# Designs tried in a protein design run: designed miniproteins, single chains. Part 39

Each design is a single chain, and the fold is of that chain. pLDDT is the mean over its residues in the fold that is shown.

## One batch from the design tools (miniprotein)

Design m1343
Fold by ESMFold2-Fast:
Structure m1343 (fold): chain A 94 residues (1-94)
Amino acid sequence: MYEITITVKGPPLPEELREAVIEFAKEEAEKRGIENAHIIISVDGTPIVDPETGERMLGVLIVIHDVDTGETYVISARLNMETKEVVKLAESKM
């Protein structure tokens, strides 16, 4: 049975942006073959403006704990508030 629990932390997001970060986190777990996970998504409260496009970006930290292996993945990402695109910047495994 696949059991993935997701907690979103930070200021409230519009539903479309909240869904975008949740789906991104799920895809990152699926890419790793993780079936049972606790996922914590932390969203920054202050947007960064891209100086070239004027688009607002939010910093997102995603922590995926694989319940079956005990491994933890930490993913740093950015959410584009205009396009809803989430881009991975860095990852580490603990």
Scores: mean pLDDT 82

Design m1344
Fold by ESMFold2-Fast:
Structure m1344 (fold): chain A 82 residues (1-82)
Amino acid sequence: MNEELFRKIARQGERTIEEIVEKAKSGELPKSEAAEQLRLLSRGMLHYAEQAESLGDHESAERLRRVARRAEEAAEELEKEA
C-alpha cells in the first residue's frame, strides 16, 4: 500500500514539474513564481523520500529524491532567465 502511494506521488510530482515549466516557458506563469512553486514541490518530495526510506522502501525513496532534484534544477534554470 505505502509503496504504491509513494510511486503515485513521484509520478504526480514528475508531471507537475513539466506542467509548471511549460506554463513558465509559455508566459502563463512568471518564471520567479514557477521557480518558487518548483522549490516547494522539491521540499515536499524530499519529505516523502525520508518517509519511504524510514519504511524500508529504498527504491521509492531514491525515485522521490530524483524528482526533488529535477524540481530544484528546473527552478534554477527558470531563475537564471528571470
Scores: mean pLDDT 85

Design m1345
Fold by ESMFold2-Fast:
Structure m1345 (fold): chain A 89 residues (1-89)
Amino acid sequence: SLEEKNKELAEKAVEEIQKHAKEFYDRMPKEEFDKRLKAIEDHLVEKAEGKIYPPLIKAVAYTVLIRHPDASIEELIAAADELLKEVAP
């Protein structure tokens, strides 16, 4: 039950991060934003090898996009790798 509650809290944190990212949707074409988000998520899922909590992958991906709205996909992936090392052992 505690693990289930922790999942719910993590999902709510992701929703808050997504709402904050919405301001960048207005300036960036949605197709480009979705492409960048997918590239980060796909990279993190592959790197995690199923060992990282899925809400953390989402949180990392959105956080990186919010911090680096003008970055290239390669720069976003590098930033996501750094943040994932900090958040997950």
Scores: mean pLDDT 71

Design m1346
Fold by ESMFold2-Fast:
Structure m1346 (fold): chain A 65 residues (1-65)
Amino acid sequence: SSQKRQQLLELAKEAMTLLARETDAELTRIVGDANKASREQLLEAVARGGKRTKEWLDEKLAQLQ
């Protein structure tokens, strides 16, 4: 429906904002101890940067059904 499409667009905007905050938090975690941060740990943290935002979006999408 038209209303559902509008709600999906609004969720996309919110998800982009949350992703930016989640990415910042992951980067802060990585640089917390540069002496202990390996190349592999850095790559893993970057790959996981959107996990919480994805979980939030999945929950919001379920509420629209």
Scores: mean pLDDT 71

Design m1347
Fold by ESMFold2-Fast:
Order: sequence, then structure tokens, then C-alpha cells
Structure m1347 (fold): chain A 88 residues (1-88)
Amino acid sequence: SEVEEYIEYLKAQKAKLEAELPKVADSEALTRVGQYQIELLEKMIEELERYKDIEKAEKIAEEIARKIEAEEGEELKKLAEEELKARE
């Protein structure tokens, strides 16, 4: 899904910033900016992971609906066949 692709993109950006952070350890200001950006990315990832769980719940609901339709479809077919036999 686009959500999963975007999560992976944000994780890659976070990993890149984490790798660069030690290189600017001599600058307190740059280190703080980097930490803030990492924290922002972490929060965005957490929110998107929550949305991913909602998408999974919707897919499970769709699978349950299809199973019910398949079971009810067989029962409806049997009822139609019985009605046709009763009219012959």
C-alpha cells in the first residue's frame, strides 16, 4: 500500500539522519536540530503505523463479508432449487 511505502521512506530518512547525527556532535545546535527531526519522523511513523492497522482491519472485514456471501449464496441456491422442484 502507499501507506506502507511512505512508512519505509520515513524510516529510511530517519536512519539517514541517525547516521549523520554523530558527524555533527561537535555542534550542539546541529545536534539538537537533528534530534528534533528524528523525533518528528518517529511521531509520523507511529501515526502511519496506526493507520496501517486500520487498513488491515478493513481488509479482514472485507474477507469476513465475502465468506458470509459465499455461505448465504449456497443457502439461497438450495432454497431456489427446492422452490423449483415444488413447482414441477
Scores: mean pLDDT 73

Design m1348
Fold by ESMFold2-Fast:
Structure m1348 (fold): chain A 85 residues (1-85)
Amino acid sequence: MPMTLSDLMAYGKRNTYEETKEYYRRLAEEYFKQGKYSEALRTLLMGGIAVEASALYNTGSAEIGKKKFKEMQEEFERMAKEIEK
């Protein structure tokens, strides 16, 4: 089923930003291994939002949230380059 923004926000509130990042990174790797490249990249983008929300909830810091979102953007760029090979 499609994951909504509300589902992502709920996940971020219940888990640390480190656990949230690892969950979405692993899920994206599984999609990538299955050849589901669009789903893999989408998972990393959705993971960025969830990680930022989790960091904001756990730390109260927008700056930490933005840094964690950027880490997921870097994972997205890395995977996109791998798909182009």
Scores: mean pLDDT 74

Design m1349
Fold by ESMFold2-Fast:
Structure m1349 (fold): chain A 110 residues (1-110)
Amino acid sequence: SDEEIRARLLREIDATIADYDAFIASSTNPRLIAVARDHRARYLDFKARLPDMSPEEALDALIDLEVDTSEALDAVFPDLSPEERRQAILLEASEGIHIINAYVLKKELE
């Protein structure tokens, strides 16, 4: 149902926001913290807009947002220390799982 799809999307969004909160709390790199704060703000905005979206619109918008945030993180990767790269890779892996979950959900709607 649309309600079950929205509930799953909310869980994925909340998990992503929690991952960003944990990253911001543990990171010492001001540039990485700034990127994480920007991404967190985008997910909060998306969460606020979710009730006004169809499930299909929400899935497409979430996938686009996750791709955009992953690409923005990749852009700062060359400037990171080895320790910070490990943290960034773990964050990207988490985002990748959420992207896969969104695609699986979209497939169930086909």
Scores: mean pLDDT 78

Design m1350
Fold by ESMFold2-Fast:
Structure m1350 (fold): chain A 77 residues (1-77)
Amino acid sequence: MKEDIKEKLDAVLKRHKKTKTPFNEGERKLIVLGYKLGYVSKEYVEKVATKEDIEYVNKLLEAIKNEDKETLKKLTE
């Protein structure tokens, strides 16, 4: 899981660097997740992510920590 997230994050950041295409909602959430996993700086997250993106990722990580399968299903559908 951590390695898969890093790979997806690297692909998103590489695309943005080459094409200058704006991040979509899913990509912003992935960047916040990357920050929580230590791959992205807090400064970068504050530059690209909204409060809603941060709240979503915090809820997702809390659900993973608590093994809350119902909340995980609702967030990943």
Scores: mean pLDDT 73

Design m1351
Fold by ESMFold2-Fast:
Structure m1351 (fold): chain A 64 residues (1-64)
Amino acid sequence: MKFVTVEFPDVEAAQKFAADLSKKGIPVGSAGGTSLIVEVKDDKEFEEVKKLAEKYGGKVTEVK
């Protein structure tokens, strides 16, 4: 399991990203403002997170 931090240009983009992840059953939480923390179980989910982030103008800033 990894925690991925994604930063968005605005709150609306972050909310749309979170909604799409919730539809896929991927856990997401707020990191403050326009930043979200996503729990990924494997590399497949991480690739899905990256694709959705790019769709909404988000950037992966941290992986731990």
Scores: mean pLDDT 81

Design m1352
Fold by ESMFold2-Fast:
Structure m1352 (fold): chain A 96 residues (1-96)
Amino acid sequence: EKKEKLKKLIEEAEKLKNDPELSDEEKIERLVELLKEELGLSEEEAKEVLEALREALAAGTPMDELIDGVLKALAAKIAGESAEEAEEARALIKEA
């Protein structure tokens, strides 16, 4: 389940990297949109990620490194949040 979610995120990010019709700005916006959809980021969290990506891009960080860095950080966060979701599910079953 969570492995499939990570696989979909990686696949979509690779499509963004390889899309010759998208600008760097459009790639960043699409990436943040994917993060909101898949991980449920708040508007504030999404805005912070978008600004951080824009700053790194302006500093000359390659797009591939930016996307890979974000995916690695998110893989760690998804692993942590999956543990919390398992705890919540167990609590719900115990209440029933």
Scores: mean pLDDT 67

Design m1353
Fold by ESMFold2-Fast:
Structure m1353 (fold): chain A 86 residues (1-86)
Amino acid sequence: MMEEVLKKIREILKEAGASEEVVEEAVRATRDALEAIPNPRAAKLLSAAHATALAEKELGKEVAEKVGRRLSEALGVPYEEIKRVA
């Protein structure tokens, strides 16, 4: 479960054009969230929102929207919740 989530975060950000630094930051934050947060849904939501916010900072709003929607589909969390938390 954890490795599958980390792989999806990495793949989606790399395909969007994120730098290696941003990809590794998002993957690390996702691992930390999955380990620290007892609710798996909450951990996935916070991870998706954080990765989306990193993408927006580096690549702009249009790319971040695509990243957020792909993370929503891959992690099973609603895009509207990702957008609200990010």
Scores: mean pLDDT 85

Design m1354
Fold by ESMFold2-Fast:
Structure m1354 (fold): chain A 90 residues (1-90)
Amino acid sequence: AKKALETAQAVLEKAKEVIEEAKKLTGSMADDAVKLAERALKLAQQAIELASKGTKKDSLEGDILAGVAAVAVGVAATLLEKQKKKIAAA
């Protein structure tokens, strides 16, 4: 439960940053980064809700959702960096 909550909170902050930066860029990878970061934001919110319910099953489901959200925000950040590199190379 505690680890899911901490991970989900970190994903919320990172997803907001990725969305804000990606919206400043034009291109399909920037658009994909926004969509994936928005998905990560929703999964992180669900993980926080599950962590607040306090059951062992909700804790496990919260841990899984927080992990999936962390992967999704990581991929979104990678897409953002790829778009930045593509712009810098052009």
Scores: mean pLDDT 77

Design m1355
Fold by ESMFold2-Fast:
Structure m1355 (fold): chain A 80 residues (1-80)
Amino acid sequence: MKRPVVTITSTTSTSLSGTVENAKEGAEVEVRDGDGNLVAKTKVDAKGRFTFTGLKPGSYLVVVTDENGRGSAGAHVGPL
């Protein structure tokens, strides 16, 4: 099997959305802040999508890990 591939598709001042390829529905998605602290977790939906809301502005790393490996993508949440 292939490792997860994370793509960030949109960001707002309080949210982040993306897709994960090579991951099963219900796979766990983590969002971590610029200090490496776990901020939130969600699950991949049936179409390979995820969304985090209620985020503070800042730099984030989205991480998906499974038995086949780890995929990650960086994102900036903020008004700029």
Scores: mean pLDDT 80

Design m1356
Fold by ESMFold2-Fast:
Structure m1356 (fold): chain A 82 residues (1-82)
Amino acid sequence: EEEKRKKLARAGIEGIRTALLEGRLEVAEQLLNDMESSGVVSPSAAQLLRQALELRRQGGAAADAEVEALIEQALAEQLAAI
């Protein structure tokens, strides 16, 4: 159960990373909403992913370094939570 949840969370966060870096904000938002609704991601990781989405939305490609940092933090928080 825990290992399956870890795999789903990691895959979801990597999907969000890819979507954000490609500028596919709608896809990233849908993935994040699905992960939050299913309880796959911790509240702290979800908050970091929300911040990454908003930074990318407001700053475009100039925010990529900060977006990557937030995604790495979200992944670390999620893996530590399980």
Scores: mean pLDDT 79

Design m1357
Fold by ESMFold2-Fast:
Structure m1357 (fold): chain A 96 residues (1-96)
Amino acid sequence: VDEAIDALGEAANTVEKTLTAQGKNKEAVELESRLTMEVIALSVAKRTGDREAAVRYIERAVETLEEIAEQVEDEETRRFLREAAERLRREAERLR
């Protein structure tokens, strides 16, 4: 679960930094907020020990990362987000 939380936090920071550098401040705030909400949900599941909720939240976070990857124009950031989604999928499999 910690690996998924760390990967999502890194993705949120990367999206915010990249889009802000491109002058896309509104998109940076909206997409960073979406990823931060997934970090919060997963942190709650970790704190409560709810493994089934953790798997569901990781699967939802994967969907969110893939949706954001389709919206970003920077190929390097898009690749990073897809790699983060793959890391989350592996973590969900380990929790089963």
Scores: mean pLDDT 78

Design m1358
Fold by ESMFold2-Fast:
Structure m1358 (fold): chain A 92 residues (1-92)
Amino acid sequence: MLEEKKEEKVKEAEEKIKKAEEAIRKAEEIADKLDREGLLKLVAAQVLLIGAKVSLELLKKAKSMEELEELYEGAISSAEAAIELAEEVIKR
């Protein structure tokens, strides 16, 4: 049960992180056109993506259901926040 839920949550977190990576990549393509506010949002998105990736690696090593749920939530929420900031940058 724990291993099955871990595999499912790892896959979901990996998919969300890939979407965050794609959104940040698109924002980076226009980085030279961003003002200071846009650049700060892009940096914040990059930091959140790093946090999501760290939570994902810890999620793979989770040994309890409580740890699994906390790390999954951390990975998803950080990745979603990164996507939102990157999309704000792209919308101009």
Scores: mean pLDDT 86

Design m1359
Fold by ESMFold2-Fast:
Structure m1359 (fold): chain A 79 residues (1-79)
Amino acid sequence: ALAEAIRRAREAGYEAGRRVVLEKHVSGPELLEEARRRGAEAGAEVMTELVSPELAPFGARIGEEAAIEGALEASKELE
């Protein structure tokens, strides 16, 4: 159960970060900050839904890290 929740939190964060780049609303350092913010939110929501609200901060960390990876990968695809 927890392993699956971690996987989904990572996936949700990754997609959130990727989406920030595709929307092209922010650039440079602000792009990564926005990706981290959205990823943290997505990861926290997944962990709250699948496991417990007490693990929301844990989900936020996972989502934030995954969002940075997603944003960087999407940036390479747009070049």
Scores: mean pLDDT 79

Design m1360
Fold by ESMFold2-Fast:
Structure m1360 (fold): chain A 90 residues (1-90)
Amino acid sequence: KSQRELIIEAARLLLEAVMLLLQGNYEEARKKVDEALKILDQVDPKDPVVQELRDIADEIKEMIENGIDIRRAIGLALRTIGIIFDVELK
């Protein structure tokens, strides 16, 4: 897989994690975040998009541990969707 394909795959997994979190499925949300982070370990850590996806993953993990903020979760979903579109349309 190319770096672009790996970034898109990681972003899609993070979006799935946010949707699972919004449904109260914390266990599956954590699994999706862990899968995304494993993919992000395969790409350039200095890429700004990779850094933003790691920040999104960290915020999802915090909500899994400390409880969901629905507004924050929606914001993370929108940010992740924006990244998918920006990378796909290049």
Scores: mean pLDDT 85

Design m1361
Fold by ESMFold2-Fast:
Structure m1361 (fold): chain A 101 residues (1-101)
Amino acid sequence: MRSLIEGKIENLAKAGKAYQKAVKDKSSADVIAQKLQQVRDEMGKVAMLIQEVARMNGFSDGEINRLLDKLYDAYQDFINGKISVDQFTKRVREIADEALS
């Protein structure tokens, strides 16, 4: 399970780096939107896996919602340029590690 989560986070990091590069390079609006959608798609996969793992480890619905809120906050900070992709993926790993506890 941990290795599966790490694989999803690596995919998210790749999508995040591609998005950040497109924004920095002032790519077309269509390219930036496409890269942002890839970040959202990878985030959805991470969120689903965190939910599944947390439920398997006996987390309540309230505890799962708290983990998802932290995940959404990290995502918003990243897309708003408040944190780097490395800081974003670090926060996502910390949330995933909590779900595995």
Scores: mean pLDDT 87

Design m1362
Fold by ESMFold2-Fast:
Structure m1362 (fold): chain A 103 residues (1-103)
Amino acid sequence: MKTIEELLEELRKALGEAAERLINAPDSDFDKVLAEARERLGRLIDELVEAAKKHNIPKGELAVRLARILQELADKYQAETNPKARAFLDAAGALFDEALRRY
């Protein structure tokens, strides 16, 4: 099984790749690209949650680590001024909130 640190690094990389793909997508493809990103990210988040449970990581610690990743990406992609980046990060945040509710 991958370590928590390895899964967090994979999630950070996947989030960055998805954000760049979505920001560069034509407006006509936005919903499709976002749906594809949600599906892939959902699978990675579920894998991370399973690993965190097996390693007895406290829910609060996992929440802090996920929030930090979102903040770093928001700063990198200028989500305050880029509506596509904001919409993507809001969707990713909703996936994290859903996963943490099931934790």
Scores: mean pLDDT 82

Design m1363
Fold by ESMFold2-Fast:
Structure m1363 (fold): chain A 80 residues (1-80)
Amino acid sequence: MSEEAAEAVRDLTEEGIRAAEAGDLDSADFYFEAAISLAERYAKNPEEAVKLLEEARAAALAGDIERARKLAEEAVELVR
């Protein structure tokens, strides 16, 4: 379950980042919200994982793709 949740969070954040790069901010927001919901249920430290995903979402929506990717990867490790 934890590994499946980690891969789902990874896939959702990667789709969110791609949507943000394409200028589809509504889709980006949707994918990050889905990732946050999974992290709340499955992360070892849900509060920390959610904060990382919220910061990744903010970075992606601001166009800071490098920071968004790094924060998303850190959140994925907390879900494993």
Scores: mean pLDDT 84

Design m1364
Fold by ESMFold2-Fast:
Structure m1364 (fold): chain A 87 residues (1-87)
Amino acid sequence: SARARAVGERLVELDPAVRLPELRPGDDLVAIAAEMIIRFLHSRRASVERLVRAGLSRAAAERLYATWLADPSAFAELRALAEEALS
């Protein structure tokens, strides 16, 4: 979706270490952006305010950050929350 693409691009602007992958026709842009959100959460620049600047709602950003802070390895839960935030 256009929203998922825009969030991915804004995350790269906030932290260039979060790389935008080469996009192909038929790619699941929501799944790609969700993986980029997870990579961003593992970066030194991760914050609720930066997730909001990337285009997430404050509630979604706060829940993602709290979930990651509690367990950075909770990849399945983080992916589900990120995909929900992008819908």
Scores: mean pLDDT 83

Design m1365
Fold by ESMFold2-Fast:
Structure m1365 (fold): chain A 68 residues (1-68)
Amino acid sequence: MSPLSLMASRVTGAALRLIADGQSEAALEVIREGDRHELDSEALRRRTQEITRRHGAPLVEIPLVPEP
């Protein structure tokens, strides 16, 4: 599996959770940050948490590596 496809999947999952929590604006911002950071998963994870904090949504954890 390519790191790019895995990261895209993680970003989609985080955005979906934000939408489910009623935070569609935050979800769009997370997707935009994913595009900006490309394969920098740590920066994307930090930005995702910062965005959710600013919008008052619960923290979204993006794992560093997928578990089996």
Scores: mean pLDDT 61

Design m1366
Fold by ESMFold2-Fast:
Structure m1366 (fold): chain A 68 residues (1-68)
Amino acid sequence: ASAREELLALLDRVLADPRLSPAGKALVERMRALVEAGEDVPQELLDGLAADPALSALFTAAADAAAA
């Protein structure tokens, strides 16, 4: 798969997690829309992800599932 396809699959896994907060969902949906459009993810969204430990944990869980 392309890097874009792999990233979209990761974002879709995070969006499917029932532990995802409404704020986390809004951030991930915005990232997904930008990636799908072939646009760069702004540093603001990356900083928001880094500042949210719960959201970061969901990304780790999704990445671990992909590695299994």
Scores: mean pLDDT 79

Design m1367
Fold by ESMFold2-Fast:
Structure m1367 (fold): chain A 95 residues (1-95)
Amino acid sequence: MERLREEFEEIGRKVGEEEGKILVEELSKTKELSEKEKELLIQSVAEEVARLGREFPEMVAAGVSSEEFQRKTVETLQRGLERFQKALKELAEKE
């Protein structure tokens, strides 16, 4: 079980990194992002999706529905964006 959790955590991290890159591309069309802000967005999404990935084997074992999993995925992406906004605020307060 633990190896399976670690494997899905790594898969989730890679998926979150790719989703973060897509969000960077979309936001860059309407707003200029610094390299630091781009890295923070990618990392914030990657960490939240990695956590969801780590929980995935147990969710499957518990019989979580496709609809519940879709909801958790949306909530995870929203949490990634919230984490990014908080990190941006902390970065701005230190400059």
Scores: mean pLDDT 78

Design m1368
Fold by ESMFold2-Fast:
Structure m1368 (fold): chain A 90 residues (1-90)
Amino acid sequence: MMSEAEREAALERLRRQIKENPPTEEQVAQARALLPQVDELIATAEALDSTEALREWAERLVGEEVEVESKEAVLAELEAQRRQLELIVE
């Protein structure tokens, strides 16, 4: 999965892209629709008490084998996705 530095670099690139080429109304609407879905995924992941339960849940969502290192790593990835969506909506 992406490192913290890679996630920060991706957010910075997205900020620059938005300044140079602002998202369309359709792209903003799609990001707004995805925000509550990501919030729901974060809440579900937070409620799960084991890495094995997180892996099984993630595998059911994506339909293939998923490697889960830790609950903190999964939450960090979901929070990074949420931050990218927030930048698009701004």
Scores: mean pLDDT 74

Design m1369
Fold by ESMFold2-Fast:
Structure m1369 (fold): chain A 90 residues (1-90)
Amino acid sequence: SMAELEKKKAELERKAQEITAEADRLVDGYIASMRAAAALHPSGARGVAKEAIDYLKELAEKHPESKEGFEAARKRVEDEGDRILAEVAA
């Protein structure tokens, strides 16, 4: 029974790491989408950022073991979105 618990713990830790790495890849994709949308109109970048933030919040709820990673990813989207909008406004 203890060996089964240790195996399940290792599997959960591995899945949490894989999910966190995927969150980083998703953020990079969203940043690219925000830049493309901002080139057409600033409101498009805001729309992409909102969809990204909503999805990352959903992932944090579904995967509480990776919650901190998804919250960090959300902050990256928020910060980069603000930066892109500031650059387009300049």
Scores: mean pLDDT 79

Design m1370
Fold by ESMFold2-Fast:
Structure m1370 (fold): chain A 85 residues (1-85)
Amino acid sequence: SPQLSDELKLLMTRALMGAGLSEEEVEKILNELKKYVDSHYSGKEKEEELKAFSVTLRQMGERAKEAGEFETAELLYKAADELDK
């Protein structure tokens, strides 16, 4: 079964806890999720997985917003939009 890297899991866990993330950290999450999906999925399944990760990134953005990390929230919402094209 495909697995996310430990580094990516840690970044995503921090994001779900409402931690402040840098632009570089958010871009790393976005790029690693794109690579993961590109490596394991194709066609319609790829589109569905990208949409699922987009929803997860929006949830991370909401956690950041609830924690008062507004810059992180905006970066995560932008990353979600980029993934759900």
Scores: mean pLDDT 86

Design m1371
Fold by ESMFold2-Fast:
Structure m1371 (fold): chain A 64 residues (1-64)
Amino acid sequence: GPIEREGTAEFLGGSEGNGGRLLRDVDTGEGYNVEVLGSTGPGVIVARDLETGKVLRFTVVPAK
């Protein structure tokens, strides 16, 4: 489906349990609970927001 939002985010070390993985947008500080659908390149993920169902694309940066 269409990409509803793009940004840069950190993985917070979440797991598949409880609705997937936790991301934090580094620009806004907003947290997302996402299902990772795939990758479009090194460090770039496409994920579904489990709260809204929208598809998001993030460049992933180290959180730790």
Scores: mean pLDDT 72

Design m1372
Fold by ESMFold2-Fast:
Structure m1372 (fold): chain A 86 residues (1-86)
Amino acid sequence: SEANAIAREAIDLQVQIDRVHVQIMQDPSMSDAQRAEVTALRAEADKAFLQALAATREGTPAGLAEARALVERMREILARLEAIAA
């Protein structure tokens, strides 16, 4: 189902976000400002992830649209974290 597909995508993104977050936090060259930004982005991603899963469980067209928007925000967060890690 579409709901299951969105939920799987959110889970996959959360795994990727965790990997990059851990990589950045273990990098001794990262500034305090970069670590603060990464911490804030991780918190936002965690909130978006839980909200996306809740929205997919509703199974309504509005809930699925909300879940897609949240997954897109998680993609933007991942891209920003990858840019910081580079």
Scores: mean pLDDT 90

Design m1373
Fold by ESMFold2-Fast:
Structure m1373 (fold): chain A 67 residues (1-67)
Amino acid sequence: TDIPAAPEGYEVRSAHGELPEPDAEVLVYIDKKVIRTDGDTAAVYAASVRAADGENEPTTVLIAVKR
């Protein structure tokens, strides 16, 4: 299912090839699950979920960092 736009005050980024900065507050939206965390853990989770997709193209992953 599609994920709504990032919350106000957040900049949308794709998890594909881009990792959020560890110091930034990050929200991760995934087709099947929402993973919220800050720092390096968010980037690792985004990569792991993308690998778990496993069919056709990876699930759309949206990362929003607070500015």
Scores: mean pLDDT 47

Design m1374
Fold by ESMFold2-Fast:
Structure m1374 (fold): chain A 78 residues (1-78)
Amino acid sequence: SPRERMEEILREFEAGLEAVRARTLEAATPAAREAGLREMRRLYAEAVERFDELPEELRTEAIARMSEVLARLMAELR
């Protein structure tokens, strides 16, 4: 279903961001932090494109949930 596809994309997106966060914090360098932030933004853009096929209501929910996860994990790299 569209909702199951949305939840799959959201789960993959959050897992991807968490992996980037873990690698970035382990490396503990300014260069790794900048690369990690760029990779998180890239993952966000890719996930947004996948939501273009979803109904408007689900797309709005998905973008809101992804934006919250992105903001939270990016803040941990500051």
Scores: mean pLDDT 86

Design m1375
Fold by ESMFold2-Fast:
Structure m1375 (fold): chain A 79 residues (1-79)
Amino acid sequence: MDFSKLSKEEQLFYAYVIARDLVDAVKAGKDKEKIIESLKEIFKRMTKEQIDYLRKAALRIAPPEVQKEVLEVIDEAEK
């Protein structure tokens, strides 16, 4: 998906959807390295503002028990 062609509201909505799917994958015990790889490919097409919004959304969605792992996955994907 080309994020530059979306409205700002649509971009934030898709960042929220990605954040939710990320949290669900971490909660389900999916392969962490595969999650990071998929997220890296998505982040290549996103702005820093969109990634920051995704991080904030993920922290609001994530239960306390998985917040650290969710943050670690996002931080590794930004490298």
Scores: mean pLDDT 79

Design m1376
Fold by ESMFold2-Fast:
Structure m1376 (fold): chain A 97 residues (1-97)
Amino acid sequence: MEYVEVRGAILSVLRRTTSADGVVRRATLAAAGVLSFGDHAAAERAREALRAEMEKLAAAAGGELEEVVIEGEIARSEAEAVRAAFDAAVAGLAAGP
C-alpha cells in the first residue's frame, strides 16, 4: 500500500459583539489530524465529511468557516477510523476551552 500523509487544518473565525461594552471577540477553531492513505476516493469523502462537520460547528457557534486545508489521500480500509478520530477532535473543540 502506498503511504501518503494527510493533514487537515480547518480555520473558522467567530466574531461576537457584546452589548455591554461593544467588545468584539475573535475565536479561531482549528482541527488538525495526520492520516496515512492510498485511496483517492476515500480521501475525497473524508475531506467533504470533515468540512461539513466543521461548518456545522462554526454555524452552531454563530460564525463561519474561513478555510479548510486537507492534503494527501486516505486508504479506504482506514476511512472509518479516520472519520471517528476527526469527529472526536471536532467534539473536543466544541466541548473544551
Scores: mean pLDDT 45

